# Designs tried in a protein design run: designed miniproteins, single chains, continued (5). Part 66

Each design is a single chain, and the fold is of that chain. pLDDT is the mean over its residues in the fold that is shown.

## One batch from the design tools (miniprotein)

Design m18275
Fold by ESMFold2-Fast:
Structure m18275 (fold): chain A 113 residues (1-113)
Amino acid sequence: STREALERLIAVLEGFTEGAITTLRLAAARARAALKAAGAPQSVLERVDAATAAAIERLRAATEEGIAALREFYAANPDASEEELRELMARHLNRLAELTDAALAEIDAIVAA
């Protein structure tokens, strides 16, 4: 059913976000280790932590927006196809991927400076 499809697609968005957060936390840990080995001051380590925390907040907010969009679409269009829901989900997944890539690039830039 379209309702079961909605629940599965929401789980995909949630799963992507948890994976992205895990990736960001791992990248931040590696960045901190590299910076400590290079003798970076505490303020630079704090910049990695702040960038990571801000990125996680942006990912969670974007995920909540995506879930809300899917639920609102289904409520307005209960006869909508699974394909229509999947197309809407794909747009939100692309947004989450872009936010993740931007966050990873920001962490890498802090290390490279």
Scores: mean pLDDT 90

Design m18276
Fold by ESMFold2-Fast:
Structure m18276 (fold): chain A 55 residues (1-55)
Amino acid sequence: MAAQSRALADAAIEQGRQALRKAKEANNPAEGMDQLQKISLDFSAQMHALGAERA
């Protein structure tokens, strides 16, 4: 579980980094924030699913 949780966290961080870069290039911080929210929700859903698999 710990290794999988870390992999999900690392992936979310990388996705967030790319989303911020694209938002900066587009000069659209609102779009960047929307993408960060979606990444956060996806990470939360993946962590919940990982927990459910252990049930």
Scores: mean pLDDT 73

Design m18277
Fold by ESMFold2-Fast:
Structure m18277 (fold): chain A 76 residues (1-76)
Amino acid sequence: SPIDELIAQINGLVDQLEAAIAAGDLARARELLIQLQQMMDQLAEQVRQNNVPLEEIRATMQRVLAAARRVAEALA
């Protein structure tokens, strides 16, 4: 499924983002945030087009929000 592929890519980007923050690589973290935002826009479009149940994306959304919070804390 295109949505399952997007979710897998988003989860991979979140893992890379967490690793970049742990390493103190803020330049890489910023690049990954831009990629994550682009993938989230694609996911939102696929959700709209395919009327996807929120439960299918809930875990992915929670991971993205948690990662965004960690980045905000690291940049403060």
Scores: mean pLDDT 81

Design m18278
Fold by ESMFold2-Fast:
Structure m18278 (fold): chain A 92 residues (1-92)
Amino acid sequence: SLEDILRSDASLEEIAEALAREFGVPKEVILRLLSEEPLPKEITLARAIVFKPKRRIADAERLAAIALERGRPDLAGLLARAGGLDVDAVLA
């Protein structure tokens, strides 16, 4: 599961591969989203145009919290968006 991968000693590359499979996008798209700090409108456009999850991520609040605990606010933000959560509240 995504939780198992996030809690493991998985590399960023392995995490990106798992997210790419879940979202149905190329791994390179996930890596680019994680490496950038887009403006809110750019984040919205990325979600609409390129970020098309196969399904809403279940337990997104817990997965985002795990990502924050692991020192990955970029992952937490991406997971929060995929879960339909308030990203600003999750990252606060």
Scores: mean pLDDT 65

Design m18279
Fold by ESMFold2-Fast:
Order: structure tokens, then C-alpha cells, then sequence
Structure m18279 (fold): chain A 92 residues (1-92)
């Protein structure tokens, strides 16, 4: 399974993109890197998650991203998981 993570700015422009394996530690590492960039923005942002796996895989990656965001002091505004895609709206 391959996971594509994209951080979008408030205007919908791509700030950063990372691809990772299904390994939990690699997912957590990639998510931490994007959440640091989200914090640096100091503005609302969106994390888009796309997986080549299942909806359960997308849900699991979203859960990891929510945990990391909260640990890093970001506010999780909304979470939506549909099929192989998840969208997480973030605020500073």
C-alpha cells in the first residue's frame, strides 16, 4: 500500500506532498513533517490523505494524523473519510 499525503494552504494551494508506505512509523514520521509545516503556516490548512488500500486504511491514517496534530498543538476542525480518501481541516 502507498499513501499520499498533501498539505493544502487556506487558498487550496499545495504546500507540501509526501508519499509513504503503510508502515505505522513511516506514516507517523511523514505526518509529523507535514504538521510542522502546518504549524509554520500559522493559518488554517487541510491535510488530504489518499491511499492505494482500503477505506479502513484511510481511516487508520486519518486517526494517526489526528493524534499527531493534537500532540503538536494543532486544532482538528473537521475530519472526513470517504473510500480511499480522507480530509482533515486544521487550525493553529
Amino acid sequence: MVILLELLGEDGAIVATLATSADEEEIRRAVRELMEKAKELGRPSTLEIRTSGTEEDAQRVAEIAIEVAREMGLKVVSVKVEGQHARIELAP
Scores: mean pLDDT 86

Design m18280
Fold by ESMFold2-Fast:
Structure m18280 (fold): chain A 73 residues (1-73)
Amino acid sequence: SVEEELQKQIAALEAQRARLIAAAEEMAREMAARLGMSPEQLAADIAAFRALLDRLTDREIAALKKEAEELKK
């Protein structure tokens, strides 16, 4: 069904967001150590990346929900 496909796509996007955040945090920690970045700067940059990824994921989910609604009509 359209609803099952929508749920599957949303779950995939949420899983992708979680993986990207985890990978970014790990890579950022390693790079910050090499570059001599302050913990405060690292935390700020991670927070900014997380906020960006949340905004993009939310927009994509909204678009999928709109498409699913149109397919039901």
Scores: mean pLDDT 82

Design m18281
Fold by ESMFold2-Fast:
Structure m18281 (fold): chain A 100 residues (1-100)
Amino acid sequence: SISDLEALIQEISELEKQAIEAIEAGDIETALKILDQVKELVENNESVSEETKKRMIEVIDKAKEEVAKSKDKEEQKRIVEQMFMEVVHYLLEEKERLLA
């Protein structure tokens, strides 16, 4: 449903803030755990198509790999911000599809 997608977008936005705060604190393990939580929320949402879930999971997995390999907090924050932007964009496209 549209309300389920809106709730997911709000929860993901809160997780983005927490992931950025974890990176700023130097707690990369917590940041990666938060990205796993985003992945679980996407996988368990019944309003998102299986094709869109696969695309979002690929984006999240790539971001997790890039964050783990980076030694620069500003680069890690940029990677996370880009990942959340792409995930939210997919969810907004799903929402538009359901409104049609």
Scores: mean pLDDT 87

Design m18282
Fold by ESMFold2-Fast:
Structure m18282 (fold): chain A 79 residues (1-79)
Amino acid sequence: AEKALKAVEEAIKAAEEENDPEATEYARKALEAVKQGDYDGAIEYAQKALEAARKANKVKTEVAAARALSAIQEDKKKA
């Protein structure tokens, strides 16, 4: 859980810095899902954040969202 939390928080920061409100909103929903132990919901929201970043061509946000998705998937395997 700690690894996923940190990665999602970093994705939120990247989206805010690049002014990607759609990716920011989905990353915040992913953070809430991780806090609740809802890894399936967190994966869905992280994927939506990644897609939003790709559509907006926000490279830093895309990289951060992809890392968050990987961290959530890793924490789910250990749950």
Scores: mean pLDDT 84

Design m18283
Fold by ESMFold2-Fast:
Structure m18283 (fold): chain A 97 residues (1-97)
Amino acid sequence: ALGTLVSLLNHPSPTVRFAAARALVDLGPAADDALVQALNSPDPGVRTAVLDALEMRFSKEAIELLNRLRPRLSPATRSAVDTVIEGLEAFFERVGV
């Protein structure tokens, strides 16, 4: 299952990449290694699919996941992840949840 989802992150369709990224995020800790590899990918399309899936999830679990993976990421990817965390935290502060 994980191998298939990782392969789909490299699909030419942005919609397919987003669906694969969302499925990996939904798997929880079992997908952590795959998500770290995707977020450290030299392909911006792969990185964007994972970041978009986490941002669109609109959940505190997404923030927890990003904080768990953060120390395993490259410095450039950590900056992008920090932006997503800040956006999600600001959203939850604004809506009172």
Scores: mean pLDDT 77

Design m18284
Fold by ESMFold2-Fast:
Structure m18284 (fold): chain A 60 residues (1-60)
Amino acid sequence: MAGTVRTFASVAAARAWIATLPADARIGLVEGDGTSRSFASPEAALAATLTAPVTVAAVE
């Protein structure tokens, strides 16, 4: 499987990148407090409240 991982210092930068992903991409997040979350789509991830810094993993 192709996967991309990026770390963002700001929520705005993370959200901008997630918005460019294909609708069928699966999203994993790890926030600065160590909280990990998984989303079925970029739309689901964008609907959630995020905190920075955040590491975002996308699998297409």
Scores: mean pLDDT 78

Design m18285
Fold by ESMFold2-Fast:
Structure m18285 (fold): chain A 88 residues (1-88)
Amino acid sequence: MLEKAREHYAKAVEAAEAGDLETAIRHAAEAVKALAEYAAERGDDELVRRLAEVAREEAEIAAASDSPLAAAVAAAAREVARHAEELL
């Protein structure tokens, strides 16, 4: 359901505004996972594949950095990619 994605996105923005970047990353990842689930339920396999590909690329870019924040982004992006791929 798209509302679940919107709720997680709103929580990600709220956490980011509060300076809680780890919570913001987690909710942003959950929003994309919920969007992938919604796309899969509608038979939009193209969107599910694009979300998986973008998440894999984000994980590779983040993994090239040695910062703790980038490591959190890489882990979240890998989970999003895995989740979207399991829906195909």
Scores: mean pLDDT 85

Design m18286
Fold by ESMFold2-Fast:
Structure m18286 (fold): chain A 89 residues (1-89)
Amino acid sequence: DIQKLLEELAEELHKNEKISEELGKYLAGKAKEVAAQLATLTPDEQRLLQLRTISDMAILAAEKLGRKDVAKKIRELQKKLLKELEEQA
């Protein structure tokens, strides 16, 4: 269930405020690049790109802050989310 996985990702980020702040900085740096890519994609492809970008940047933020435990958990959630999106296609 995509909704449950998104809730688990959001809760993990909410519990780790420093990771959320670092993620915000990384997403701001990627905003123009991602917006250009989104302009040519279908709604399903847009959702996939957005979820992948957010989770990739969250993993980088967790690793940058030395939180290997959180980075591993976000990777596991990302893998499950990408699989669920592929199964819905």
Scores: mean pLDDT 78

Design m18287
Fold by ESMFold2-Fast:
Structure m18287 (fold): chain A 80 residues (1-80)
Amino acid sequence: MSLEELLSKLPEEVRKLLEEFRKKARELGVDEETIDSMLTEAAEKALDLKKEGKSEEEIKKELERDFKIALDILEELKKE
């Protein structure tokens, strides 16, 4: 399934969170292929959480946590 197809199945607030992550990762100099892979994994996780009956707010909090960890790692790698 393409990233766009995954995004179309997610709530608007979750899609906005993924878009914010894309912008921040671009600012850190991450290549588009890596960003797309990370967003695809995050979107798949969000859909799985939705299938498990998690609320939009719960899904958003889980993704925010994952994105914070990912951005912290990317910033540390940029120092190399």
Scores: mean pLDDT 80

Design m18288
Fold by ESMFold2-Fast:
Structure m18288 (fold): chain A 90 residues (1-90)
Amino acid sequence: MEEYLERIRRIVEERLPEHPELAELLIEAARLALEMLAHGETPELVARAQELWERAAALAREASPEQQQAALEAAAEVGRLLGEFLEELE
């Protein structure tokens, strides 16, 4: 898990060097996803997922088109790494 989180952090920081709030949100979402994939769903993780979704929605309303594009590109790369982690668990 830590190895995947470090790879995710590196990718997010490379794609969003000028957008630390977006980077932090994506890293937090990735950590949550890794925990849910490794340990299953708990009420605490579900509540955290809802909180992150609300924060993402709020940020999207204030984000510029360039910020939205950068976030989507970073999210796509993070999704690919989450897929690799899931394959390793199988």
Scores: mean pLDDT 75

Design m18289
Fold by ESMFold2-Fast:
Formats: sequence, C-alpha cells, structure tokens
Structure m18289 (fold): chain A 80 residues (1-80)
Amino acid sequence: SAAEEAVALAEELVELIRKGASPEEIKAVVDRIKAALTQAGLSELADGMGKRIEALIDAGDYEGAAEMAEKVKELAERVA
C-alpha cells in the first residue's frame, strides 16, 4: 500500500539524516514520502512533514529532523 511505502521511505530518511546526507538527498526522499502519504490520503501530514523537516535541516538540526522522520513513520504505520 501507499502507507507501507511511506513507512519504508521514512525509515530510509531516518538513516540518511543520521548519516549526515546532503540536503539534496534528504529532500529527494522527503518528496517521495510526500507523494506516498498523499496517495494514502494523508496530504496534510505530507505538507506539514515536508516543511518541518526542511526547516530543521536548514537549521543544521539533523537530530531533530531524524526524530520528526520517526514520528512520520509511526503515523504512517497506523494507516498501513
């Protein structure tokens, strides 16, 4: 399902953030998660998640961004 895809992509996002991946790589996975969440009927979560993770990465708060990605995974798991 789209929700299961969002869970898998959120796990990938957490790993990339924890490895200190480039903002460009992180944004690419965020865009994929947003598409999967929108397909699952979670368009508001998709928009809010993208804005919050981008803000945290721009601030250099990679730990906060990883925690946000983990919360997105938990929310996606509830509808998977």
Scores: mean pLDDT 82

Design m18290
Fold by ESMFold2-Fast:
Structure m18290 (fold): chain A 87 residues (1-87)
Amino acid sequence: AMEEVERILLQGIGDISRALQRGFAEGASAEEILARVEAILAATRARVEALMRRHGLSPEERARAQRAFDELVARTTADVRATVAAR
């Protein structure tokens, strides 16, 4: 269960990294890049929530999954802000 959460989060991180690289390579606006990142985060949240509902995770596992997702959001937000501010 937690291994599946970690896999989903890692895929989300990869998708965000690729979206940033592609966005800047294409000359996309900061607004377009932020919108793409927000969509990826929303999809990642939905996958984690669906997994939690399906597998009947313990309160401790749910807390770990939520913490891992919050950490992803915080890191992604900081990275995107830093990258956008450099433009």
Scores: mean pLDDT 78

Design m18291
Fold by ESMFold2-Fast:
Structure m18291 (fold): chain A 113 residues (1-113)
Amino acid sequence: SPVERAVEALERGIEALRDFRAGKVTPEELFKVMREMVLEILDLLRERGLEASYQRVKERVAQAEKLFTEALKNKDKEKAIEAGRLYLQAGVDALSEVDPETAERLRAAIEEA
């Protein structure tokens, strides 16, 4: 289901951010996972007809992508981490409109990542 795919994609994004902090993945690999997560979230919102949430996710993701682009240009690890958190926060906030219990659990995991 789109909900299950969105949850799994958020969990993979959280793991990717932790692995990036640990030096196990590249910034490019981190942001590939984040972009894949965003597509699953957007698909879920489209299926549910949540047009306002869809637009909010797109706007928040555009801000995260701008920060990511600057992080790549400047080789700034802390900005890359910040951009990763912005992607995950956009995704989990959108999930909270569909599955608030799972979103609360994932929000706690993001704070540690």
Scores: mean pLDDT 89

Design m18292
Fold by ESMFold2-Fast:
Structure m18292 (fold): chain A 64 residues (1-64)
Amino acid sequence: MEEPTEAEKKIISAIQNGELEEGKVYTQRELAEKFGVSQSTVSRALKLAEKLGLVEKTERGYVV
């Protein structure tokens, strides 16, 4: 993957800093609304965060 955008970096930093509730399932839509970005931006950030071990993809959404 190419270098993450500033919006994607902001989402990853928020996850690392505990801005998401541990154990809660978040949908791409909820995160897009929370961060004020598109669902496509969230999708790219979450794929990168999953590769970094920061979130896990489940059948219902993403967990930190």
Scores: mean pLDDT 79

Design m18293
Fold by ESMFold2-Fast:
Structure m18293 (fold): chain A 65 residues (1-65)
Amino acid sequence: IETLEEAREWAYEAGYEAVSHPRGAAILAAVDLEAVALEIEGREDMARAVREGKEAGVAAARAEL
C-alpha cells in the first residue's frame, strides 16, 4: 500500500467483507490498527484514506442487507 488510492481500495474491500464475516469485528480492528500505524509513521493522509475506505466499504455492504 503505497498510494492513497491503494489504501482506500484495500480498506474498502476489508470493510465490505467484515460486515458479512463471522470475524468482522477482528477485521475492522486490524484495519483500524493499520491506520494508527500509518499515523505513528507520520503518514496521516494514508491513515485518513484507510479510514475513509473502511467506512465506505462497511456502508456499501450494509446497503445490500
Scores: mean pLDDT 81

Design m18294
Fold by ESMFold2-Fast:
Structure m18294 (fold): chain A 71 residues (1-71)
Amino acid sequence: MKEEAEKAIEKLEEALKAVEKAGGPRDLIQQAREAIERAKEAVKKNASEEEIKKLIDEAQDLLVRAYIAAA
């Protein structure tokens, strides 16, 4: 479970770097970065699987929005 969450966060961090290079909006990029950091902190603190999944889902949603807006 922790390993799956760490892998998901790693993919989100890679996608964030791609969106930054593509010139996505700074406000959405910042929100996505903050959401990723919250997810990382939750994993580090051994939060519940449900809580970690919710934070990862929130980060992913923000990142998708930033990616679409980078066009």
Scores: mean pLDDT 80

Design m18295
Fold by ESMFold2-Fast:
Structure m18295 (fold): chain A 94 residues (1-94)
Amino acid sequence: SNLDKVLELAKELIETGDVRDIRTAAGLLTLYALSLSEEEMLELLEWLFKEISKHLSPEEARRIADWILAQIARRRPDLAAAVRELAERYIAEL
């Protein structure tokens, strides 16, 4: 499926540990998440915040999380608070 292919590519990019590759994965997954149901979007974004927190410095993790939250606030303002709560569970000082 398209989701499986997107997730496979994103996992490969995240596993490199390179900030640029992880930013590319975060961008791809965030835009894809916006096309999903509320439940599926929240599950995907929680996984993404966990992965970002594992592989990046706190400063770089915050920059990527802030960008994700800005995209959600613009396109799905109804879910902005829920997504922020998820991000704050894994990423310090948002």
Scores: mean pLDDT 85

Design m18296
Fold by ESMFold2-Fast:
Structure m18296 (fold): chain A 99 residues (1-99)
Amino acid sequence: MREEIIRRLEEMARRGAVTPAQLDAMADATPDPRIRAHMRRLADRLDEDLSYTLAFAVSLAILLQGQPEPAPEEVRKKAEEIAEELMKKVKEKREEKEK
């Protein structure tokens, strides 16, 4: 069961059918710590450079952790704003590093 889920996730990721954000969101909803850890590693591996979707997923996870009963729409809107700001900073850092 667990191995089957992990295998399917890896196949979907290789095909580009799943985003890092979806993987992190599913990880947060997953009570199994092994599956959760694998989903997060897969999200990181899909995008060597921090993508908007990864930044969004991280922002979403942080906002959900701080709220006792988060409203999904409000949390998603805030996560999008944070993700855009993070993407800006990551791109700026990359340009300075490459020179």
Scores: mean pLDDT 61

Design m18297
Fold by ESMFold2-Fast:
Structure m18297 (fold): chain A 85 residues (1-85)
Amino acid sequence: DEEKKIIEILKKIDPELAELVTRIHKAMEELKKKYKELGEEAREELMEEGRKLAAELADERAALSERLADRSEEIEEKILEELEK
Protein backbone atom coordinates (compact mmCIF):
# COMPACT_ATOMS: atom_id res chain seq x y z
CA ASP A 1 0.00 0.00 0.00
CA GLU A 2 3.09 2.25 0.06
CA GLU A 3 2.72 2.94 -3.67
CA LYS A 4 -0.88 4.13 -3.14
CA LYS A 5 0.31 6.46 -0.36
CA ILE A 6 3.02 7.89 -2.62
CA ILE A 7 0.44 8.42 -5.40
CA GLU A 8 -1.85 10.30 -2.96
CA ILE A 9 1.08 12.50 -1.90
CA LEU A 10 1.93 13.13 -5.57
CA LYS A 11 -1.69 14.22 -6.21
CA LYS A 12 -1.14 17.05 -3.70
CA ILE A 13 2.25 18.03 -5.20
CA ASP A 14 1.75 17.42 -8.94
CA PRO A 15 -1.62 15.98 -10.03
CA GLU A 16 -0.42 15.47 -13.62
CA LEU A 17 2.58 13.43 -12.45
CA ALA A 18 0.29 11.48 -10.08
CA GLU A 19 -1.95 10.58 -13.05
CA LEU A 20 1.05 9.28 -15.03
CA VAL A 21 2.28 7.21 -12.06
CA THR A 22 -1.25 5.88 -11.40
CA ARG A 23 -1.67 4.83 -15.05
CA ILE A 24 1.68 3.00 -15.09
CA HIS A 25 0.98 1.37 -11.71
CA LYS A 26 -2.48 0.11 -12.75
CA ALA A 27 -1.11 -1.35 -16.00
CA MET A 28 1.68 -3.20 -14.14
CA GLU A 29 -0.73 -4.53 -11.49
CA GLU A 30 -3.12 -5.84 -14.17
CA LEU A 31 -0.23 -7.66 -15.85
CA LYS A 32 0.73 -9.20 -12.47
CA LYS A 33 -2.86 -10.38 -11.92
CA LYS A 34 -2.95 -12.03 -15.35
CA TYR A 35 0.37 -13.78 -14.63
CA LYS A 36 -1.05 -15.22 -11.37
CA GLU A 37 -4.35 -16.25 -13.00
CA LEU A 38 -2.98 -17.83 -16.21
CA GLY A 39 0.28 -19.25 -14.85
CA GLU A 40 3.21 -20.66 -16.80
CA GLU A 41 1.02 -22.38 -19.42
CA ALA A 42 0.12 -18.94 -20.82
CA ARG A 43 3.69 -17.58 -20.71
CA GLU A 44 3.83 -16.77 -24.45
CA GLU A 45 0.53 -14.85 -24.30
CA LEU A 46 1.69 -12.97 -21.19
CA MET A 47 5.03 -12.10 -22.83
CA GLU A 48 3.14 -10.71 -25.84
CA GLU A 49 0.90 -8.65 -23.50
CA GLY A 50 4.06 -7.45 -21.72
CA ARG A 51 5.57 -6.26 -25.02
CA LYS A 52 2.35 -4.47 -25.98
CA LEU A 53 2.20 -2.86 -22.54
CA ALA A 54 5.85 -1.73 -22.79
CA ALA A 55 5.12 -0.15 -26.20
CA GLU A 56 1.89 1.44 -24.91
CA LEU A 57 3.67 2.85 -21.83
CA ALA A 58 6.71 4.13 -23.79
CA ASP A 59 5.16 7.62 -24.16
CA GLU A 60 3.98 7.67 -20.53
CA ARG A 61 7.44 6.61 -19.30
CA ALA A 62 9.09 9.28 -21.47
CA ALA A 63 6.72 11.95 -20.08
CA LEU A 64 7.37 10.73 -16.52
CA SER A 65 11.16 10.75 -17.06
CA GLU A 66 10.99 14.31 -18.45
CA ARG A 67 8.91 15.56 -15.51
CA LEU A 68 11.17 13.83 -12.98
CA ALA A 69 14.31 15.28 -14.63
CA ASP A 70 12.87 18.80 -14.22
CA ARG A 71 11.34 18.35 -10.74
CA SER A 72 12.91 15.27 -9.08
CA GLU A 73 14.56 17.09 -6.14
CA GLU A 74 11.46 19.23 -5.49
CA ILE A 75 9.12 16.22 -5.65
CA GLU A 76 11.37 14.09 -3.42
CA GLU A 77 11.54 16.88 -0.83
CA LYS A 78 7.75 17.34 -0.79
CA ILE A 79 7.12 13.57 -0.53
CA LEU A 80 9.47 13.32 2.47
CA GLU A 81 7.75 16.35 4.03
CA GLU A 82 4.30 14.71 3.69
CA LEU A 83 5.56 11.35 5.01
CA GLU A 84 6.91 13.08 8.16
CA LYS A 85 3.43 14.36 9.09
Scores: mean pLDDT 70

Design m18298
Fold by ESMFold2-Fast:
Structure m18298 (fold): chain A 71 residues (1-71)
Amino acid sequence: SMPSIEEIIQALIEVARSLVEEDGLSLERARALVLTLLNQELAQSDLSPEEKARLRAAVEEALARWEAEMR
């Protein structure tokens, strides 16, 4: 089964956190890289256009909130 939007958001935030904490990336660079990875995966995905748009918007909002909270 496909993971839920919430599960995908949590996984991507964990990746962004690891990029900052383990690899020493800035919050801005970690957010940008995770969004790039999401867009690459969505390009190869069988999700509907509506599901892709909803997922992208939800992830962008969650990463922006995470970045603000970490400052």
Scores: mean pLDDT 82

Design m18299
Fold by ESMFold2-Fast:
Structure m18299 (fold): chain A 87 residues (1-87)
Amino acid sequence: SALQKAEEALKLGEQYLALGKQKYEEGDLETAKQYYGISGTSFHLAAQLLEKHEKTPEMRKLKEQAEANAALAQKNLDEVEAKLKAQ
């Protein structure tokens, strides 16, 4: 179902956000960039799926969380890209 796909995309986004942070802390900026990119894409997909199926307050809340997490992933990606350019 679309809701199941949205929940899978949310989980994937959260996993790659955590992996990106780990790689950033290890100094592996190239891998951190890739993982934050995957995270952002996954959260955007979740938000789009939840928007199409917004039938409950719970789904609206999940969409808002997905959008907030997508913004966080983008911010982290921008920070990594800036650091890569400075090298």
Scores: mean pLDDT 87

Design m18300
Fold by ESMFold2-Fast:
Structure m18300 (fold): chain A 117 residues (1-117)
Amino acid sequence: MSDEESAALGGEAFRKAASPDPEKAIEGARLAEELAKSENPVALGGGAGAAFAAAASPDPEAAILGARAAEAAAKSEDPGGAGGGAAAGLAAAESPDPEAARLGERAWRLGRERLAA
């Protein structure tokens, strides 16, 4: 994926994830997870940012998917991805949804382990 394509997809993921519409927030969270699995640092950064937005969503499904995207970014060998995934994981950990919080705590732990390496 090119840097231009990665930046465009990251912006789309963030816009959707930050939407007050639950269906759009869920779409944004799903795209965030796909981008967070990319080896392209621009895509990875966009994915982590969109994961943070989704994790902060009042919709439980979007928050859970945001936490999953945070975990995908936190598993990155890229320090920016690991740091972004850890930060998004912390946002998810504050969720009133127990499953989103559990997944967020896991993403934070994984990101810290990657940053310590």
Scores: mean pLDDT 84

Design m18301
Fold by ESMFold2-Fast:
Structure m18301 (fold): chain A 62 residues (1-62)
Amino acid sequence: MMELERAREGIRELRRLFDENQTEKLTPARTSGVELLAASLMLEGRYREAEEVVEEAIEEAR
């Protein structure tokens, strides 16, 4: 499977967690910042780093 697919799934899950739970750990600014950073990394072909950034944000939201 492509690392890009995992990064996209992670971004989707991060947005879902934000919309459903709205924790103090996952602020609007933090969520948008992570999405932008992940998108930038994906555009550069750095899919693993994009996945890691999103996964760290998801864990922080839990």
Scores: mean pLDDT 69

Design m18302
Fold by ESMFold2-Fast:
Structure m18302 (fold): chain A 83 residues (1-83)
Amino acid sequence: MPPVVSVGVLWERPPTPEQVERARELAGRLPGVLSASASASGRIITVRLTTPDVATAREVGRRAVEELSRMPGVVAASASVTD
């Protein structure tokens, strides 16, 4: 199965649908991302990204955390890779 990157983004308050879509767009445009989806539960957005290989997944995870952490209202972000 292609590796999946899961990025958890913690917000100061529950994110709006527009913020969820913006997080998906920012992560989805990263080099090596094949598909992107995002969902919200409480103050957490989870972004799921599919990648072609584990090396790409690790780099995408690093870049996604960096980019999403720059969004106004974000407190913390972390990524995990599932192969």
Scores: mean pLDDT 85

Design m18303
Fold by ESMFold2-Fast:
Structure m18303 (fold): chain A 92 residues (1-92)
Amino acid sequence: SDNVQQAIAQLQRAIGDLKRFLGTHDDPDVRQALSYVQQAVRSLQQGDIDSAIQQLSQAISLLDRFLSTHDDPDVRRALQQVQRALSLLQTI
C-alpha cells in the first residue's frame, strides 16, 4: 500500500540519519534503535505491519531515552521520521 511504501521511505531516511550519528559516536541506545528500525523495514517488506509497529515503538523509546540527556540533530531527525512512519502504519 502507499502508506507502507511511505513508511519504508521514512524509515530508510531514519536509518541514514542514525548511521551518520554512529559514524562519529557510539551509543548503545542508538545502536539498538537502529537495529529495531532495520527490523521494522524487514517486517514491512514481509507484510507484517503489527511486528513493525512493535519494533518502531521500541526504537522510539530508545531514541527518546538518548535525547533526554543528549541533543543531536541526526538523532532528532531520525526520531521524527520513525514517528511519521508509525503514524502512517496506524492508519492502515
Scores: mean pLDDT 91

Design m18304
Fold by ESMFold2-Fast:
Structure m18304 (fold): chain A 94 residues (1-94)
Amino acid sequence: SLEEARKALEEVIRKALELGLLTEEEAKELRELMKKGTKGLGYALAELLSKLHGSPDVRKTFLEYIDDKGGLTPEFLLRLARSLLRRLERLERR
């Protein structure tokens, strides 16, 4: 669901903050995007991917994917958010 996707993305933001990969200001911006429905969650995820990968091209590519597909499903966003969370958890264990 959209709510599950939002909760999963919030966990990614929290973990990225704990690991020092995200600033409080960046987290605030992402949380504001997450209030704007499925498309807002997609934009927040694109921004997170860009910041974690260190490349603005990742954001552009993902945004193009969102626009071309005519919409993102909450299920797709949930899967990606959970995948990112697992990657961040592995970094923490190192």
Scores: mean pLDDT 74

Design m18305
Fold by ESMFold2-Fast:
Structure m18305 (fold): chain A 99 residues (1-99)
Amino acid sequence: SPLIARVEALRARWAAVAPTLPLGKRIPEALLEFQVSYGLALISKALKMPKEVILAQLEQAVDAAEALLASDAPVNAAELALFPGMLEGLLALLRELDA
């Protein structure tokens, strides 16, 4: 899956990029979009929505995650701390959908 490859690339980059991200009080748009899109994918899965709907929401989450790692926007440290765990959950869901 192209999305699985993109998430694995994000995981590999996270350890190097995370300590370089500027810290602030706000949630940048890219992190908020990632959280919302991933959350919607989990809700869609729970409601047994078509695979195509879930994949579209997960693709939006991956696009937002890539934008976050490319951004110089200040990130709330507590919200950022949740990101690697959500990225692992997203990867697990993508692998389940490909099975």
Scores: mean pLDDT 87

Design m18306
Fold by ESMFold2-Fast:
Structure m18306 (fold): chain A 77 residues (1-77)
Amino acid sequence: LTKEQLINEVRTKFNFQVSDSYLQELLETICQNQNQLSEDQERELALKFASENVPPSILRQIKAELVKKLQENPSLC
């Protein structure tokens, strides 16, 4: 599994409600922080991608999915 494949899988699963850019930034941030996401980093990403207007429930699901996938596949970082 590659980073590109993971991004495409997540986008497909959530009916393209989030951009590649959002998923790339989120993935990179989680990787840089030992497969974790701090409150400050979540806030920064939310502000940067506020224009996408993704429902909070979907954002929570995407975050959980990526954290889980990265913890199961540390080599993706």
Scores: mean pLDDT 73

Design m18307
Fold by ESMFold2-Fast:
Structure m18307 (fold): chain A 74 residues (1-74)
Amino acid sequence: GPLDEAIARLRELGDDNTAELIEKAKEAIEKGDMFEGEVYLGLLRIQLSVARLIGDDEVAAAIQTGIDALETMM
């Protein structure tokens, strides 16, 4: 699904740390910990802003896909 595609794409691009943040957000949401899920989403939004500021369009697109998929689960 879109989350697994975003995680795989970020790992292909060498951004293992952001891929791990998406995995942790998914785990938090799946266990019903919406506070923890929102914390990880906040960190992902910061990473997205940084990627956009430095012009890393491929990383930014992958992060956006992950955020959109996670928000659909909430």
Scores: mean pLDDT 89

Design m18308
Fold by ESMFold2-Fast:
Structure m18308 (fold): chain A 89 residues (1-89)
Amino acid sequence: MSITPVDESDLTPEELEEAMKEHARAEFEAFKEYLETDPSLSEEEKSRKLKEAADLYLEQAEQLETEYHFHEVAELLRELAKEFEELAK
């Protein structure tokens, strides 16, 4: 689960950030659905995977903000990481 900058030559910087935000939301929902629908995962394994996903989102947010200056998508990733942590409880 990794959010990378979208490189679209015809998009403005604002449209690029919006595309990245939509991608992040889609990946968040897909991962949540995966954890809810996989019968092989225990509740303990689901909690662990949610915490791992939160950590990855925080690392991606830091990289996107510090190296690429994508502040809005970085803030979204931090919000989604918090939601992963709440789901892990």
Scores: mean pLDDT 77

